# Ledger of designs, part 4: designed miniproteins, single chains, continued (2)

Each design is a single chain, and the fold is of that chain. pLDDT is the mean over its residues in the fold that is shown.

## One batch from the design tools (miniprotein)

Design m4114
Fold by ESMFold2-Fast:
Structure m4114 (fold): chain A 69 residues (1-69)
Amino acid sequence: DEDIATLRQMADKAKSTYDQNDAQAKKYQDNTKIDPEKSGKKAQELKDRADHAKGVYRAAEEALAKLEA
């Protein structure tokens, strides 16, 4: 089913995006050589992107569960 394949691809991509942005946010938080105000702003932007991706991932998994029921 094309819809199931699309949802699985969306879930995988969203999970990857979440993991990458979350890891990058932590790197900015831990970087003592970057200006704290600038690094904090960048870390927050990356966290917001990660939270959005996490939402997409969860929605795709819920839709998949309903289609496979």
Scores: mean pLDDT 77

Design m4115
Fold by ESMFold2-Fast:
Structure m4115 (fold): chain A 96 residues (1-96)
Amino acid sequence: NDSLKQKLVELVRERIEELARLSGVSVEEAREMLRAFAEARGDTFGRLLLAALRALESGDLSHLDQFSDKEIQIAILALETSDPKEFQKKVKEILS
């Protein structure tokens, strides 16, 4: 479902912008922080974040084809319901 994939990519873009603003870093640095965080997680959510980041960078939604619509919906819900400041704290904790 390209609509779900596009929504996830847009939420990841917004989260990167929020992370940059809250951390006082560039968007490019925040993108790399999110990548490192996602890799360090090693779970399904981390793999979804990495795939969405690749889709955002390439413009190619096929990076998300490996995930079910339900997995994508769960990731969307997790991002929509997470507080940006709490997310930033978790990113900093895992990268320490």
Scores: mean pLDDT 86

Design m4116
Fold by ESMFold2-Fast:
Structure m4116 (fold): chain A 75 residues (1-75)
Amino acid sequence: ADSKLTREEWTDDSKSEAAKEALKRIVEIKVEELKETEGLTDEEAKEILELFEKALENNEDVSKILSEKIQEILK
């Protein structure tokens, strides 16, 4: 059910490796969508994706970090 994507929906702390991979796909889709709808630059999109990867690697609140960063960029 990929009808609606939000950053908050990516926050599942109990997710497995498969879920983490799904989160990466969701983030990539969201970032591409933001490039189209909000005028997000390629550099900003890259930065968001790298923050996601770092947060995931460090076992931090991925969705929170992404939401904060996206809000910062888009204001």
Scores: mean pLDDT 68

Design m4117
Fold by ESMFold2-Fast:
Structure m4117 (fold): chain A 56 residues (1-56)
Amino acid sequence: SMEKIERAAASAREALEKHPDNETLKRAILAEAERAKELGDDELAEALRQVVEEFS
């Protein structure tokens, strides 16, 4: 599970590095974080929120 969280965060970070001001992309990542939280994956949700915060 940790490897999957790291991979998801890395993918989100790579996408935002290419398009740092893309608000649609940021919203999509936050929607993934909310979905992860609904499924009980709080660590994945927090990792994705943290990535978006790095680009705010």
Scores: mean pLDDT 84

Design m4118
Fold by ESMFold2-Fast:
Structure m4118 (fold): chain A 69 residues (1-69)
Amino acid sequence: MKKERLLEAARDRDYTEVLRIIREEVPDAKFTFDGKTLIIEANEVPEELKELAPEISERLGLDVIFKEK
């Protein structure tokens, strides 16, 4: 994963690009958005993405949460 690209997209608040990059890394990802929280559900989430979640959340201005099934 190009984490620099993901963090740049998050900084720009380019939700479409953020979701595209996450979907490339996690093809089975299901996204749920309630205006404040972005919930990403998948069978397995790479640890690198989980570790980046706080930074993505801060840059996007949303609470980004990963859930494994």
Scores: mean pLDDT 80

Design m4119
Fold by ESMFold2-Fast:
Structure m4119 (fold): chain A 60 residues (1-60)
Amino acid sequence: MAEDLARATELAIRAQKLYDEGKYEESAKLFREAADYAHRAGQPDVAEALRRTAEELEKI
């Protein structure tokens, strides 16, 4: 995989861990960063899904 896609995956895993710990604001920030890397990797659908997840977490 491209380096950007690998970084998106790692950031999403870290964001999920923060979500499981109840750290929603920090989780949302990492999901947004993961979305940016997914977009750069040519995965716009994945990027949109990750960004939408971050937006939902920011409303909690």
Scores: mean pLDDT 81

Design m4120
Fold by ESMFold2-Fast:
Structure m4120 (fold): chain A 61 residues (1-61)
Amino acid sequence: MSKEEVAKEIVEKTGLSLRQALGLVELIEEVGDELGAAYAVRMGRLSREQAEEMVELVKKM
């Protein structure tokens, strides 16, 4: 999957804006899975399960 496709899937699953989804993808790539998931929960107001699903999507890039 491309970064843009992963971001679009995050938008569909979470309701975040495309800009927020792209920023989250880049952050997860830079800081790693554990910090990326924690950021998704805190900033995106996502459940733990949703945050873990987003991290898994980024790993498939």
Scores: mean pLDDT 73

Design m4121
Fold by ESMFold2-Fast:
Order: structure tokens, then C-alpha cells, then sequence
Structure m4121 (fold): chain A 75 residues (1-75)
């Protein structure tokens, strides 16, 4: 569901923000804070278009890949 997509994206972005802060990547941290703010605005909408959903799915996949790279950096 769209709600599950938004919840998963928030979780991944929050985890990634924590990793960016731990590694001292201030530029990425600022970008992720901006993405989380945009997500909060989308969560207020009564519905999302199919195009918006597809875009969020791409953002989620990209965020997951980046999180895996940062987790490897900390290991």
C-alpha cells in the first residue's frame, strides 16, 4: 500500500540520515533532511498519483543502495 511505502521510505531515510551524521557527511545529511521534509508534505495528501508512487519507489530503491554502501563503510 501507499502508506506502507511512505512508512518504509521514512524509515530508510531516517536510518540513512543517522549514518550520514555518524560519518560526518554534512552535505548528504542536509539533503536527507530536505527529503524527509518533502515526505512529511506527501504524507499530508489524501492520495498520491501513480507517477508520484513510482517516483517514491525509485527514491526508496536508491536510498536502500546508498544505506548499504554507508553500512559497509562503518563495518
Amino acid sequence: SVKELLEELRRVLEELLALARELGDAELAAQLEGQLKQLEELEKLPSLSEEQVENLERVLEDARILRARYEAELA
Scores: mean pLDDT 83

Design m4122
Fold by ESMFold2-Fast:
Structure m4122 (fold): chain A 60 residues (1-60)
Amino acid sequence: SPLELAQRLLEIARRGVQAKEAGDTEAMEQVKAEVERLIAESKHPGLQLTAESILEFLDQ
C-alpha cells in the first residue's frame, strides 16, 4: 500500500541521516541504492519526489 511504502521510505531516510552524520560513505551508498530501488518499484509521483530529496541530501 502507499502508506506501507511511505513508512519504508521514512525508515530508509532515517538510516541515511545516521550514515551521513557518521560519515559512512559505504552506508550512504547502500541507502541510495535502496531508495532508488524503492522508487523504481513504486512508481508513485509523491514518493518519487520524496526519494529524490533524500538522494540529493546524501549527495550534497
Scores: mean pLDDT 78

Design m4123
Fold by ESMFold2-Fast:
Structure m4123 (fold): chain A 65 residues (1-65)
Amino acid sequence: MKQQLQQRLDQVTALARAVGSEEAIKQAQKGREALKQGDLEKAQQYLDKASDLAGSSPDAFRAAR
């Protein structure tokens, strides 16, 4: 669903900004563009990449540093 993907992209963007991951922000932006074009598969792929880069947990974030 587009609305669900948009919400997750917004959440990942906020997390990426809090963490300071510029690359995660870029991936989230690409995901939003794909979602706007109706490409749900690409939007999901960019969301996954942004989430990985931002670190879904404090442990993941600290390990990536």
Scores: mean pLDDT 72

Design m4124
Fold by ESMFold2-Fast:
Structure m4124 (fold): chain A 88 residues (1-88)
Amino acid sequence: MARKEAEELTEKALEALEAGDYDTAIEYAEKAIEADPEYARAWALLGQAYAERGDYEKALEYLKKAVELDPSWVAAQAAVRGLEAKLA
């Protein structure tokens, strides 16, 4: 049940991110994490929204959490490497 709610909130976060509304994307992604803290996609969208706001340290923290929850997610691993290179 919690996973379905997290998925719906994560889709709202993605819509906000695609619209350039990064603050709304963060709000929905945080609510998705509250619904299901193991849903890797919600952590990844939270990280992407912080990266778009220029908060690369928080972005890296949240994207690393997404990779921890789903180690097979190649796109999230690539995002972590890109941010680590940018912060180095």
Scores: mean pLDDT 82

Design m4125
Fold by ESMFold2-Fast:
Structure m4125 (fold): chain A 84 residues (1-84)
Amino acid sequence: SMENEKLLKQVERLLEEAKELLEKLKKTKDEEEKKKLLLELEVILGLIRIILGVAKVIKEPELAKKIEEIVKEVEEILEEAKKL
């Protein structure tokens, strides 16, 4: 459906934002900026998890599976970010 395509595109955009935040985090030496970027990454992960919950409630298993893959990718980004 068009609604499912919009949800997937929104989640894909959030994944790209997470990748950009990780690149900013790699370049910054400011500890307060690092804390802010880490918080923004955690917010992005939370938003994607909420959209995953919506996909599960509306019983769209293919959409949910694609969003679960993106959740795992953002979790890996956050773990890499925490090591910096």
Scores: mean pLDDT 87

Design m4126
Fold by ESMFold2-Fast:
Structure m4126 (fold): chain A 46 residues (1-46)
Amino acid sequence: EAVAEIARKNAEAAKTLGNPGAASFYEDLARRAEEGAKKLNEKIVS
């Protein structure tokens, strides 16, 4: 599953509901998942 995409959507929902702490948490999860994917992609491209 696209973990980063799901985390991004959860962050957006949290912002809409006025919960900045939850939004920040999910944005961090999305960022970490994207960083992991980029490292794998860099290994393939390199």
Scores: mean pLDDT 76

Design m4127
Fold by ESMFold2-Fast:
Structure m4127 (fold): chain A 77 residues (1-77)
Amino acid sequence: EKKKKEAEARRKFYQHTALLASQLPSPEAARAVAYYVLSKEKGDEVLAQMTPEQRAAAEKARNESDALRKKLEEEVK
């Protein structure tokens, strides 16, 4: 019931995050996006060492993932 909806919401969130990461030009940028979405503290540390282009792409992906997170949390209520 509720736990199944939560598991499905988590799956959708991970799939979306993986899609955003796959659009980035390098594995380093993809890892930074994953950390920034799943653990902001670790993501911020990695972002500090990125190129400006990679950082801009990672920040854009983070904003899109945060919007999806809010939508999925609302569905799970």
Scores: mean pLDDT 65

Design m4128
Fold by ESMFold2-Fast:
Structure m4128 (fold): chain A 52 residues (1-52)
Amino acid sequence: SARDEYLAGSALYGEGRLEEAIAHYERALALDPEHEDARANLARAREELAAA
């Protein structure tokens, strides 16, 4: 489910595994395009990865 993908992405984000977190957030949005938390965290994870 979108929620499960979002939670997996958030766990990976907390571990600093940004590329894997991004993949899970993208899957969450593919399942639920209106998932505001996944959209916000995807944008943030992408910004942090680009800044690294």
Scores: mean pLDDT 84

Design m4129
Fold by ESMFold2-Fast:
Structure m4129 (fold): chain A 69 residues (1-69)
Amino acid sequence: GLSPEVKELLERALEALRAGDVETALRLLEEAIKQETDPEIRAKLEKTLAALRAGDVVTALAGLTDLLK
């Protein structure tokens, strides 16, 4: 499962992305990846970050929502 610190970063990233603040969401995702030690969760975070960097906001939103289940 997500650490409380990573979960807070992802919740803030999701809120930023829903508000259209892609720049803030990118920074928060990069910070979450730096703090995550689980390789499977890290891979999912990196996939979500790649989608957001490509401008695929719909895929990034789905990835964040799935991580926060």
Scores: mean pLDDT 86

Design m4130
Fold by ESMFold2-Fast:
Structure m4130 (fold): chain A 85 residues (1-85)
Amino acid sequence: KAEEYIKKAEEYEKKFEETGDKEYAKKAADYYEEAGEIYYEQGKLDEAAEAYEKAGELYKKAGDLERALEAEVKAGLLLIEKGLS
């Protein structure tokens, strides 16, 4: 199921790259965030962290700095939980 959200996120990310429409960046970020939550619940911490990182970058591009910060914090906490530093 998480893979379905990744595919939708990738589709909207491509539309954002083609059009520059920040609404597509926001939709892509929302789908990456949903995928990250599902991966986290499945214990797939690498996939969850990557999804949250992509969401954060896309929220920044959309101008949604609050959601970008939230997604970046989630990604960072998952990397710490994995003991990568």
Scores: mean pLDDT 84

Design m4131
Fold by ESMFold2-Fast:
Structure m4131 (fold): chain A 64 residues (1-64)
Amino acid sequence: MSEEEVARAVRVAARRLGAEVEVEVRDGVVTLSGRVPDEATRDRLVAVARALPGTKAVVNNMEV
């Protein structure tokens, strides 16, 4: 899976959950930043990012 495909998949998930997040992917590291409505949404987005093929690590910089 390409870095662009990983970033797009996470952005689509965020939009469906009502979250405005920025997604950066570099060398398999996914960085998430922005605002989420609650901790459950934050945890869900981290889980989605970790589940994607090619993800080595997730950096969570989201605000609740």
Scores: mean pLDDT 80

Design m4132
Fold by ESMFold2-Fast:
Structure m4132 (fold): chain A 96 residues (1-96)
Amino acid sequence: SLEKLEEELKANETIERIKQRILDGLSAIFDRAAKEIGNEEEVAELEQRAKTLLENEDFPGLQRLIDEALEKGLLTPEQARDVEVLAALYAIAKVV
């Protein structure tokens, strides 16, 4: 859960480990989306694009990707929100 990830940040874990857990959380969101929507190939491509944008800290690019995914029905509003929360946690992970 996102709460567990936030607790790990508070537990003073290493920054690289925190970032990896956030990326794993992102993978879990897209795995759920693929199961719900059934377009596994397009969702997998979306996941890869999202990870690249997040690792490059292109948060405006990631927001555009989320908006595109919502318009195409590749993410639910709840899944999109979870991605936005993970992106915010990734941004602050550098200061832990």
Scores: mean pLDDT 78

Design m4133
Fold by ESMFold2-Fast:
Structure m4133 (fold): chain A 77 residues (1-77)
Amino acid sequence: SNDEEARADLEAARENLEKARRYLEEGNVRKATLLVVAAKILAVAALIQTENPELREEARELIREADELAKEADELA
C-alpha cells in the first residue's frame, strides 16, 4: 500500500529532523542542512504517495518544520 510507504517515509523524515536539530545544537551546520533536505524530500514523497488525511497532515507539518530548521541553519552558515 502507498500508505505503508508514506508511513515509512514520514518515520525516516522525523528521525532525520531530530538528528538535524542535534547537529545544529552542536554547530555542525553542514550536516544539519543535509539532514533537513533529506527529511523534506521524504515528507514530500509521503505527501505525493498518500490520500490518507492524517498522513498528509503529518507530512505538511514535517515540511514546515524542515523549512523552519533550514532557515535557522542558513542564518548560522
Scores: mean pLDDT 87

Design m4134
Fold by ESMFold2-Fast:
Formats: sequence, C-alpha cells, structure tokens
Structure m4134 (fold): chain A 91 residues (1-91)
Amino acid sequence: GAMREAFIAQLRGLIEAVRNATSEEELNSIINQAINLIVSNFDLLPLTKAIGYVLQLIGIQFELEKGLISLEEAKKRTIELLEDVIKELEA
C-alpha cells in the first residue's frame, strides 16, 4: 500500500543519510529521525518488533555518546537495523 511504500522510501533515504554522515552529531540526528519515523508508522510493523527497533536505535545512540563504539561501527549498526525494518515491511 501507499503508506508502506512511503515508509520504505523514507527508510532508504535515512540509510543514505547514515552513509554520508561524517560526525557523531549528524548520525545522532539521523537516528532521532529514524526513531520518530518508526514511532509514526507503528501500525505498519509487528508491535514487539517496532519496540525492539526503537530500543536498539536508542542503544546505538547511548553507546556512541559514551564512546563505547566508533562512528563507523554506529553507522554500520544503524544501516543494518534500518535494512531489517525494510525487510520486515517487504515480508
């Protein structure tokens, strides 16, 4: 449906934004956009998975802010997670 296609397109846009992010501040902003996007589209995902995706994104932000992971590792984890959201929507 049009809402699922729009959500997938927005997620793909965020994946490209993550690839182009050059700072922790830029990545943190993109992750906040991803969280808001998933929350706004909760009804398009199984509820438990939607909650899991949001918590994982918050976890990536926390680990990045505390210097527990590198920017490159945080970018990789964010891309993989957003790709998993897209796969769930295409299932």
Scores: mean pLDDT 91

Design m4135
Fold by ESMFold2-Fast:
Structure m4135 (fold): chain A 58 residues (1-58)
Amino acid sequence: MEPSKEEKLAELIREYYRALRAGDRARAEELKRQAESLGETGRSAVRTVESHLRNRAA
């Protein structure tokens, strides 16, 4: 059974969050690109992660 688009997005977002916390900029950019390629839902999820981390860093 193929993972749903939602399941793939959730996995990409988890890895993106991990890459950002680890300071792995190149991996984070690749994961962001993959998530955004899933459409508006992916772009929205990426923005949510970025907003969360920005608020934590302040």
Scores: mean pLDDT 76

Design m4136
Fold by ESMFold2-Fast:
Order: structure tokens, then sequence, then C-alpha cells
Structure m4136 (fold): chain A 84 residues (1-84)
């Protein structure tokens, strides 16, 4: 079971990834900062699971584009439009 602390760490690792474009990293980081106070612990954990999925894809050589991030969010029960 992922903790909120582990989820936040995974999200921060994703936003610091060199595979993520600077513009997309800035957009995601800013959007998360705007929403984090309104998100439940469960929603933060789902975002952390999505972040881990995207980081695993990056390590496997997949591009970190908007579509890859949206798919990971949706597969973990998060609306892709929440951050994108």
Amino acid sequence: MMTVQEAVAAISELFSSPALSPDLARHLSQRFAELVSELSDEQIIRLGLAAKTVLEAARAGEPLDRETIAAALESNGVDGNLLL
C-alpha cells in the first residue's frame, strides 16, 4: 500500500525527470500545486501510482509525452484533465 508521503515523493521525482519537457514539467508542477490542498489522500495516492507508472515507462525507453501521462492517470482512476 502506497502512503501519501511515498506518493508525493513519486510525483516530485516525475516533475524532476529529464525525460519530461521543461514546459510540461512546469505545467504539471503548477497545476498540482494549485490542486493539492483540494485533493483527498486517496487522490494523491492514485496520482503517485500514475507517476510511478510513467517513471517505469521512461526507464523502459518510452517518451514522456502528454498522451503517456494522460493514459497513466486514467489507468489509475484519475481524470487526465485534472493535471493536463
Scores: mean pLDDT 78

Design m4137
Fold by ESMFold2-Fast:
Structure m4137 (fold): chain A 79 residues (1-79)
Amino acid sequence: RPNPLQYLKPSGKPLPPEAVALAEEAVRLAEEGKTAEAQRLRDELFAKYPDYAADIRAYLRELAAKSKDPELVRLVLGL
Protein backbone atom coordinates (compact mmCIF):
# COMPACT_ATOMS: atom_id res chain seq x y z
CA ARG A 1 0.00 0.00 0.00
CA PRO A 2 1.26 3.56 -0.68
CA ASN A 3 2.99 5.05 2.36
CA PRO A 4 3.01 8.89 2.42
CA LEU A 5 6.56 8.78 3.84
CA GLN A 6 7.76 7.14 0.58
CA TYR A 7 7.07 10.48 -1.17
CA LEU A 8 8.96 12.70 1.29
CA LYS A 9 11.84 14.42 -0.49
CA PRO A 10 15.16 14.79 1.35
CA SER A 11 16.13 18.40 2.08
CA GLY A 12 19.49 17.85 0.34
CA LYS A 13 21.37 19.16 3.37
CA PRO A 14 24.25 16.98 4.66
CA LEU A 15 23.50 14.70 7.61
CA PRO A 16 25.45 15.34 10.82
CA PRO A 17 28.40 12.88 11.10
CA GLU A 18 26.88 11.38 14.26
CA ALA A 19 23.58 10.72 12.41
CA VAL A 20 25.51 9.01 9.57
CA ALA A 21 27.37 6.80 12.08
CA LEU A 22 24.15 5.83 13.92
CA ALA A 23 22.35 5.06 10.62
CA GLU A 24 25.21 2.82 9.42
CA GLU A 25 25.33 1.01 12.79
CA ALA A 26 21.52 0.45 12.78
CA VAL A 27 21.70 -1.10 9.29
CA ARG A 28 24.70 -3.28 10.31
CA LEU A 29 22.83 -4.56 13.39
CA ALA A 30 19.72 -5.25 11.27
CA GLU A 31 21.86 -7.28 8.80
CA GLU A 32 23.21 -9.30 11.77
CA GLY A 33 19.65 -10.10 12.95
CA LYS A 34 20.04 -7.94 16.07
CA THR A 35 16.52 -6.56 15.65
CA ALA A 36 16.05 -5.04 19.13
CA GLU A 37 19.41 -3.19 19.02
CA ALA A 38 18.83 -1.99 15.43
CA GLN A 39 15.36 -0.64 16.28
CA ARG A 40 16.70 1.09 19.43
CA LEU A 41 19.38 2.92 17.42
CA ARG A 42 16.78 3.80 14.73
CA ASP A 43 14.46 5.29 17.38
CA GLU A 44 17.36 7.21 19.00
CA LEU A 45 18.43 8.56 15.59
CA PHE A 46 14.94 9.89 14.72
CA ALA A 47 14.40 11.27 18.25
CA LYS A 48 17.76 13.11 18.23
CA TYR A 49 17.43 14.48 14.65
CA PRO A 50 13.70 15.09 13.99
CA ASP A 51 14.46 17.92 11.51
CA TYR A 52 16.45 15.39 9.42
CA ALA A 53 13.75 12.66 9.39
CA ALA A 54 13.30 12.62 5.58
CA ASP A 55 17.08 12.71 4.97
CA ILE A 56 17.67 9.92 7.52
CA ARG A 57 14.95 7.74 5.95
CA ALA A 58 16.48 8.27 2.49
CA TYR A 59 19.96 7.36 3.76
CA LEU A 60 18.67 4.27 5.63
CA ARG A 61 16.89 3.12 2.43
CA GLU A 62 20.10 3.63 0.42
CA LEU A 63 22.11 1.61 2.98
CA ALA A 64 19.38 -1.09 3.08
CA ALA A 65 19.44 -1.40 -0.74
CA LYS A 66 23.21 -2.03 -0.57
CA SER A 67 22.89 -4.53 2.33
CA LYS A 68 23.07 -8.34 2.17
CA ASP A 69 19.30 -8.62 2.71
CA PRO A 70 17.51 -5.38 1.68
CA GLU A 71 14.03 -6.78 2.47
CA LEU A 72 15.00 -7.86 6.02
CA VAL A 73 16.77 -4.55 6.77
CA ARG A 74 13.78 -2.53 5.49
CA LEU A 75 11.37 -4.67 7.58
CA VAL A 76 13.50 -4.42 10.77
CA LEU A 77 13.96 -0.63 10.44
CA GLY A 78 10.37 0.06 9.26
CA LEU A 79 11.47 1.67 5.99
Scores: mean pLDDT 77

Design m4138
Fold by ESMFold2-Fast:
Structure m4138 (fold): chain A 80 residues (1-80)
Amino acid sequence: MNKEAKELLEKAIEYLKKGDYEKAIEYLKKAIKLGGGPEARTALRYVEEAKKSKDKEESEKLREYAINSARDAIDLLEES
């Protein structure tokens, strides 16, 4: 159900804001499984890139992209 995917995406954003990339990845994967859509998959990719980045500035920028993509996923779920 779209509401459950939305709640998981909101949790992923909370963990991204806390810098807990492992928890964010777990919640994004759960949201994707429940139909979080391509924007949720894009958010997951950015989080995985942020976690692997050796540059703090690049990691923070990728984290911001992940948060924005997860928010886009929520917005699309709210339209349905």
Scores: mean pLDDT 83

Design m4139
Fold by ESMFold2-Fast:
Structure m4139 (fold): chain A 86 residues (1-86)
Amino acid sequence: DEAKKLAEIAEKAVEDVEKTLEELKSKPKLRAAVEEALKEAKELFKKAYEAAKKGDVEKALEYIKEAYEKLLAAREAAEAALEADE
């Protein structure tokens, strides 16, 4: 089941980033950036799920990659902000 595999990947990625939010409780600026990335990634995961339901695995993977890129960018921004602000 292609949709189930993609859902598992998306679920793990969201879970990993949500754990990061808990570590950023004392850093509201970094937390806000990660929360915005999660919001954008969740929208892309929704599009990936819809593509997978239609059997378009290639398009679904494209959306998942874009979601991961947004999450990575948020982590890089958080790291840069940590270096600059602390």
Scores: mean pLDDT 73

Design m4140
Fold by ESMFold2-Fast:
Structure m4140 (fold): chain A 59 residues (1-59)
Amino acid sequence: MKEELERLYKEGVELINKLDLPEEVKQALIDTLRKYAENGDLEKVKEIVEQLKKLLEAQ
């Protein structure tokens, strides 16, 4: 995995863990983020991380 993808994946996981969501939903989000990161879809990973930041800000 490219260094930027790994960094964004780790950031996304931390953001998901900070969200006030059921553990099952958090796991599904982490699995989705992992899949895009492993596929090298940098743009999609960035989009997901931005959405997670907005969700956390709204809490």
Scores: mean pLDDT 81

Design m4141
Fold by ESMFold2-Fast:
Structure m4141 (fold): chain A 86 residues (1-86)
Amino acid sequence: SKAEEALELAERALELAKEGLRLADESGSRRALNLAIAAALKAIGAQFLAELALETGDEKLGEEALEVAREALELAEEAVRLAREA
């Protein structure tokens, strides 16, 4: 289901955001740090929406959770890239 996909993607995004936070701390990149924090918050939000969609069977909520999870992953990937470039 889209909710299950969102949960998996959100978990992956959160792991990558944590890596982005670590790399940003090591490099001193404030921009990477801000993006990693934003990614982590969106990933956590996507996890909550996905869990709620799974509990209620709300397919639309599952779609919304997946969209938020995708945004979280994109931010996390950008955070890691910027931290490595610093």
Scores: mean pLDDT 89

Design m4142
Fold by ESMFold2-Fast:
Structure m4142 (fold): chain A 70 residues (1-70)
Amino acid sequence: GETEELLEKALEAAKAGDREAAIEYLEKAIELSTNGKAASALGVALEAAERGDLEGAIKAVEEALALLKG
């Protein structure tokens, strides 16, 4: 879905060290999220990215994707 595509883009940006792009994609994904557990994980990812903790952001996004896909 659109949320999953945005999260894949957020992961690519975070892995590339592009903090600003990662934050932008995460904000869009949170806005579209209807899953409360996934939205909570995305909130953690956004906070980590804003702090410059891109490894923490990647982990939280992967957890959110797992909740959305299974």
Scores: mean pLDDT 82

Design m4143
Fold by ESMFold2-Fast:
Structure m4143 (fold): chain A 64 residues (1-64)
Amino acid sequence: AEEEIERHRKKMEEFRKKANEYLQKGKEDSKNLFKYIGNVLRYIGDAIEHEMEIERIKRELEEK
């Protein structure tokens, strides 16, 4: 259970890092900003999914 939460946390951090990398690329290359924004939003979405999964696991642990 706790190990599963840790795996999701690591994935969340990985996707947040990727989102930040694309955000920085967009700041450096404003001409292609919209191209990078799409990738930022995708990785933020992936991070949120893992955050929601952590919350679900914690809730299940509290109900048992």
Scores: mean pLDDT 77

Design m4144
Fold by ESMFold2-Fast:
Structure m4144 (fold): chain A 61 residues (1-61)
Amino acid sequence: KKVEELKKQAEDNRFTAESARRMAEIAEKKGDTALAQSFRDAADRMEKIAEENEKEAKKLE
């Protein structure tokens, strides 16, 4: 139950991180370096949360 929820949260966060990285590329192409960096920072945070969710799921198995 909780393990499945954590795995889904990890997948959702990884998907969000991937979307943020694509948005960073678009912002960089438009010359908005500050916005691009903001999206990269958001992607890094989402990936870290996904890793934490995966670790929690392993502890509950």
Scores: mean pLDDT 83

Design m4145
Fold by ESMFold2-Fast:
Structure m4145 (fold): chain A 56 residues (1-56)
Amino acid sequence: MSLGERLAMHELGLSREQAREIAAARTDAELRELAERYGISVRQARGAREAIHLYG
């Protein structure tokens, strides 16, 4: 499991699967849908995706 995945899970209370779905989101529309589904903000979802992509 990558450092970015661990940060997303720890800070946002996401499961590993939820963190991976956020990382796989290609568009802002997909991020908005996932953020609403998982009870986090779009800003938090975007930050989590960026952390996973940046840190692996």
Scores: mean pLDDT 77

Design m4146
Fold by ESMFold2-Fast:
Structure m4146 (fold): chain A 59 residues (1-59)
Amino acid sequence: SDTHHQLATQYASYVNQANTLNDQGAQQNKIDTTKGQQLNAQGNQYNAQANQLGGQIAS
């Protein structure tokens, strides 16, 4: 269904955003701890959204 396709696409988007931000955060933490922490916090927000959406998809 269109709904399942949209949810799956949004889930993949959140996971990809989280992975990118967490990777950038890890790299930035080596040179700017504050910036690294901010990027990791943003990545964690996307992971939380992905996990919530994943639970809805699995239901």
Scores: mean pLDDT 84

Design m4147
Fold by ESMFold2-Fast:
Structure m4147 (fold): chain A 62 residues (1-62)
Amino acid sequence: NAVPALAKLLKHPDESVRNAAAEALGDLGPKSVEARTILGEALKDPDENVRNAAKYALSKIK
């Protein structure tokens, strides 16, 4: 299960890494449900791409 590792990467100092982690969580879809809270925090990220990736990921979690 890569979800806990990807959730940790959402806190990485590099916005490119945070964006990639959020996209990967979105691609995993419902399997990422345990990252829902931290993805909600990523909606407030200073980087617009990270915020958009977090919105995408949350839309894929059922």
Scores: mean pLDDT 82

Design m4148
Fold by ESMFold2-Fast:
Structure m4148 (fold): chain A 89 residues (1-89)
Amino acid sequence: MKEIAVRLTLLGYLTDPELIELVRKMSLEAQEHVLRAADALVEGNTEEAEKHIDEAVKLDPSITREQVREIARAIAENRLRDLGLPPLP
């Protein structure tokens, strides 16, 4: 169940109710790109993260680029914290 796996991963790394609500409104394809953007941020690849943010907005224009970036950063920050790694710059 690809849709459930992607959504549960996103929700598992989000604690902000407003960001959780935004994720619930997103399409599955947009959610996948948000996860890829968060992965790129964790790896320090800002250029790849921005490409995935752009794709998420393109797939789900009901959500702004700023909202997608906020979600991706929140997921990346929480993942880094759980791993005991330094925060995003």
Scores: mean pLDDT 76

Design m4149
Fold by ESMFold2-Fast:
Structure m4149 (fold): chain A 110 residues (1-110)
Amino acid sequence: MTVLTQSPASVTVPEGGTAVLTFTASEPVSDAVSWWKEDPSGIPSAVIINRSKRAKGVRDRFSGSGSGTTYTLTISDLEVSDTAVYYGLAVGAETGLPVMGGGTTLTVVP
């Protein structure tokens, strides 16, 4: 069973700073890696798709990278509106099944 472990579980960063969010998969995953933002109202939206491509309307402050079992979301020039829970989503290379991480809670303070 493929498991995604997200690190850190929670992080508080000042406005204008940079947040680095990572997940590690227990087994290799396909390149169909995405990152999703759940806003404080509970509505999910995609921020990164296909490992490194920004979703439509997403600011250039968001970037995705990684390969194999370790993938990173970097958010630079943080705004208070970036406060959210961020989830990594991947597809197991052998299973073809989607798997989601437990989320990283990001709090941006002014």
Scores: mean pLDDT 84

Design m4150
Fold by ESMFold2-Fast:
Structure m4150 (fold): chain A 72 residues (1-72)
Amino acid sequence: SREEILAEFEELLARAREAIAAGDLETAQKYLHEAWELLQRAIAESLLSEAEYSALVDGLAAVSRELRKAQA
């Protein structure tokens, strides 16, 4: 369901941030990839509104920026 997808997406971003904080950048990248794949599946199934999609993309982009900063 949409609610399950939103909850799983938020959990994946939270786990990615915890991995970044722990210095486990490979695990963080894996969680971000899983979050991206989940988002693509949700779009393909038309489960997200434009506003929801925008918010999820912004959330993923924020964690991706944190990862890139940690990799530098």
Scores: mean pLDDT 85

Design m4151
Fold by ESMFold2-Fast:
Structure m4151 (fold): chain A 55 residues (1-55)
Amino acid sequence: SLEDEFFALLTELLNRSDDPEAALAEAFAMVRELREQGKSLEEILEALRQFVEAL
């Protein structure tokens, strides 16, 4: 499910980041902004995936 993919990406972010607290805060700020812009969960997951891959 999209929810399962979201939690998997958050787990990967925490495992890949040198500063997990800062990375998680940045990821949630991005998710919040995209939701406020009316982006779909699928679009938010794609943005989060790109963020994690850049770590």
Scores: mean pLDDT 82

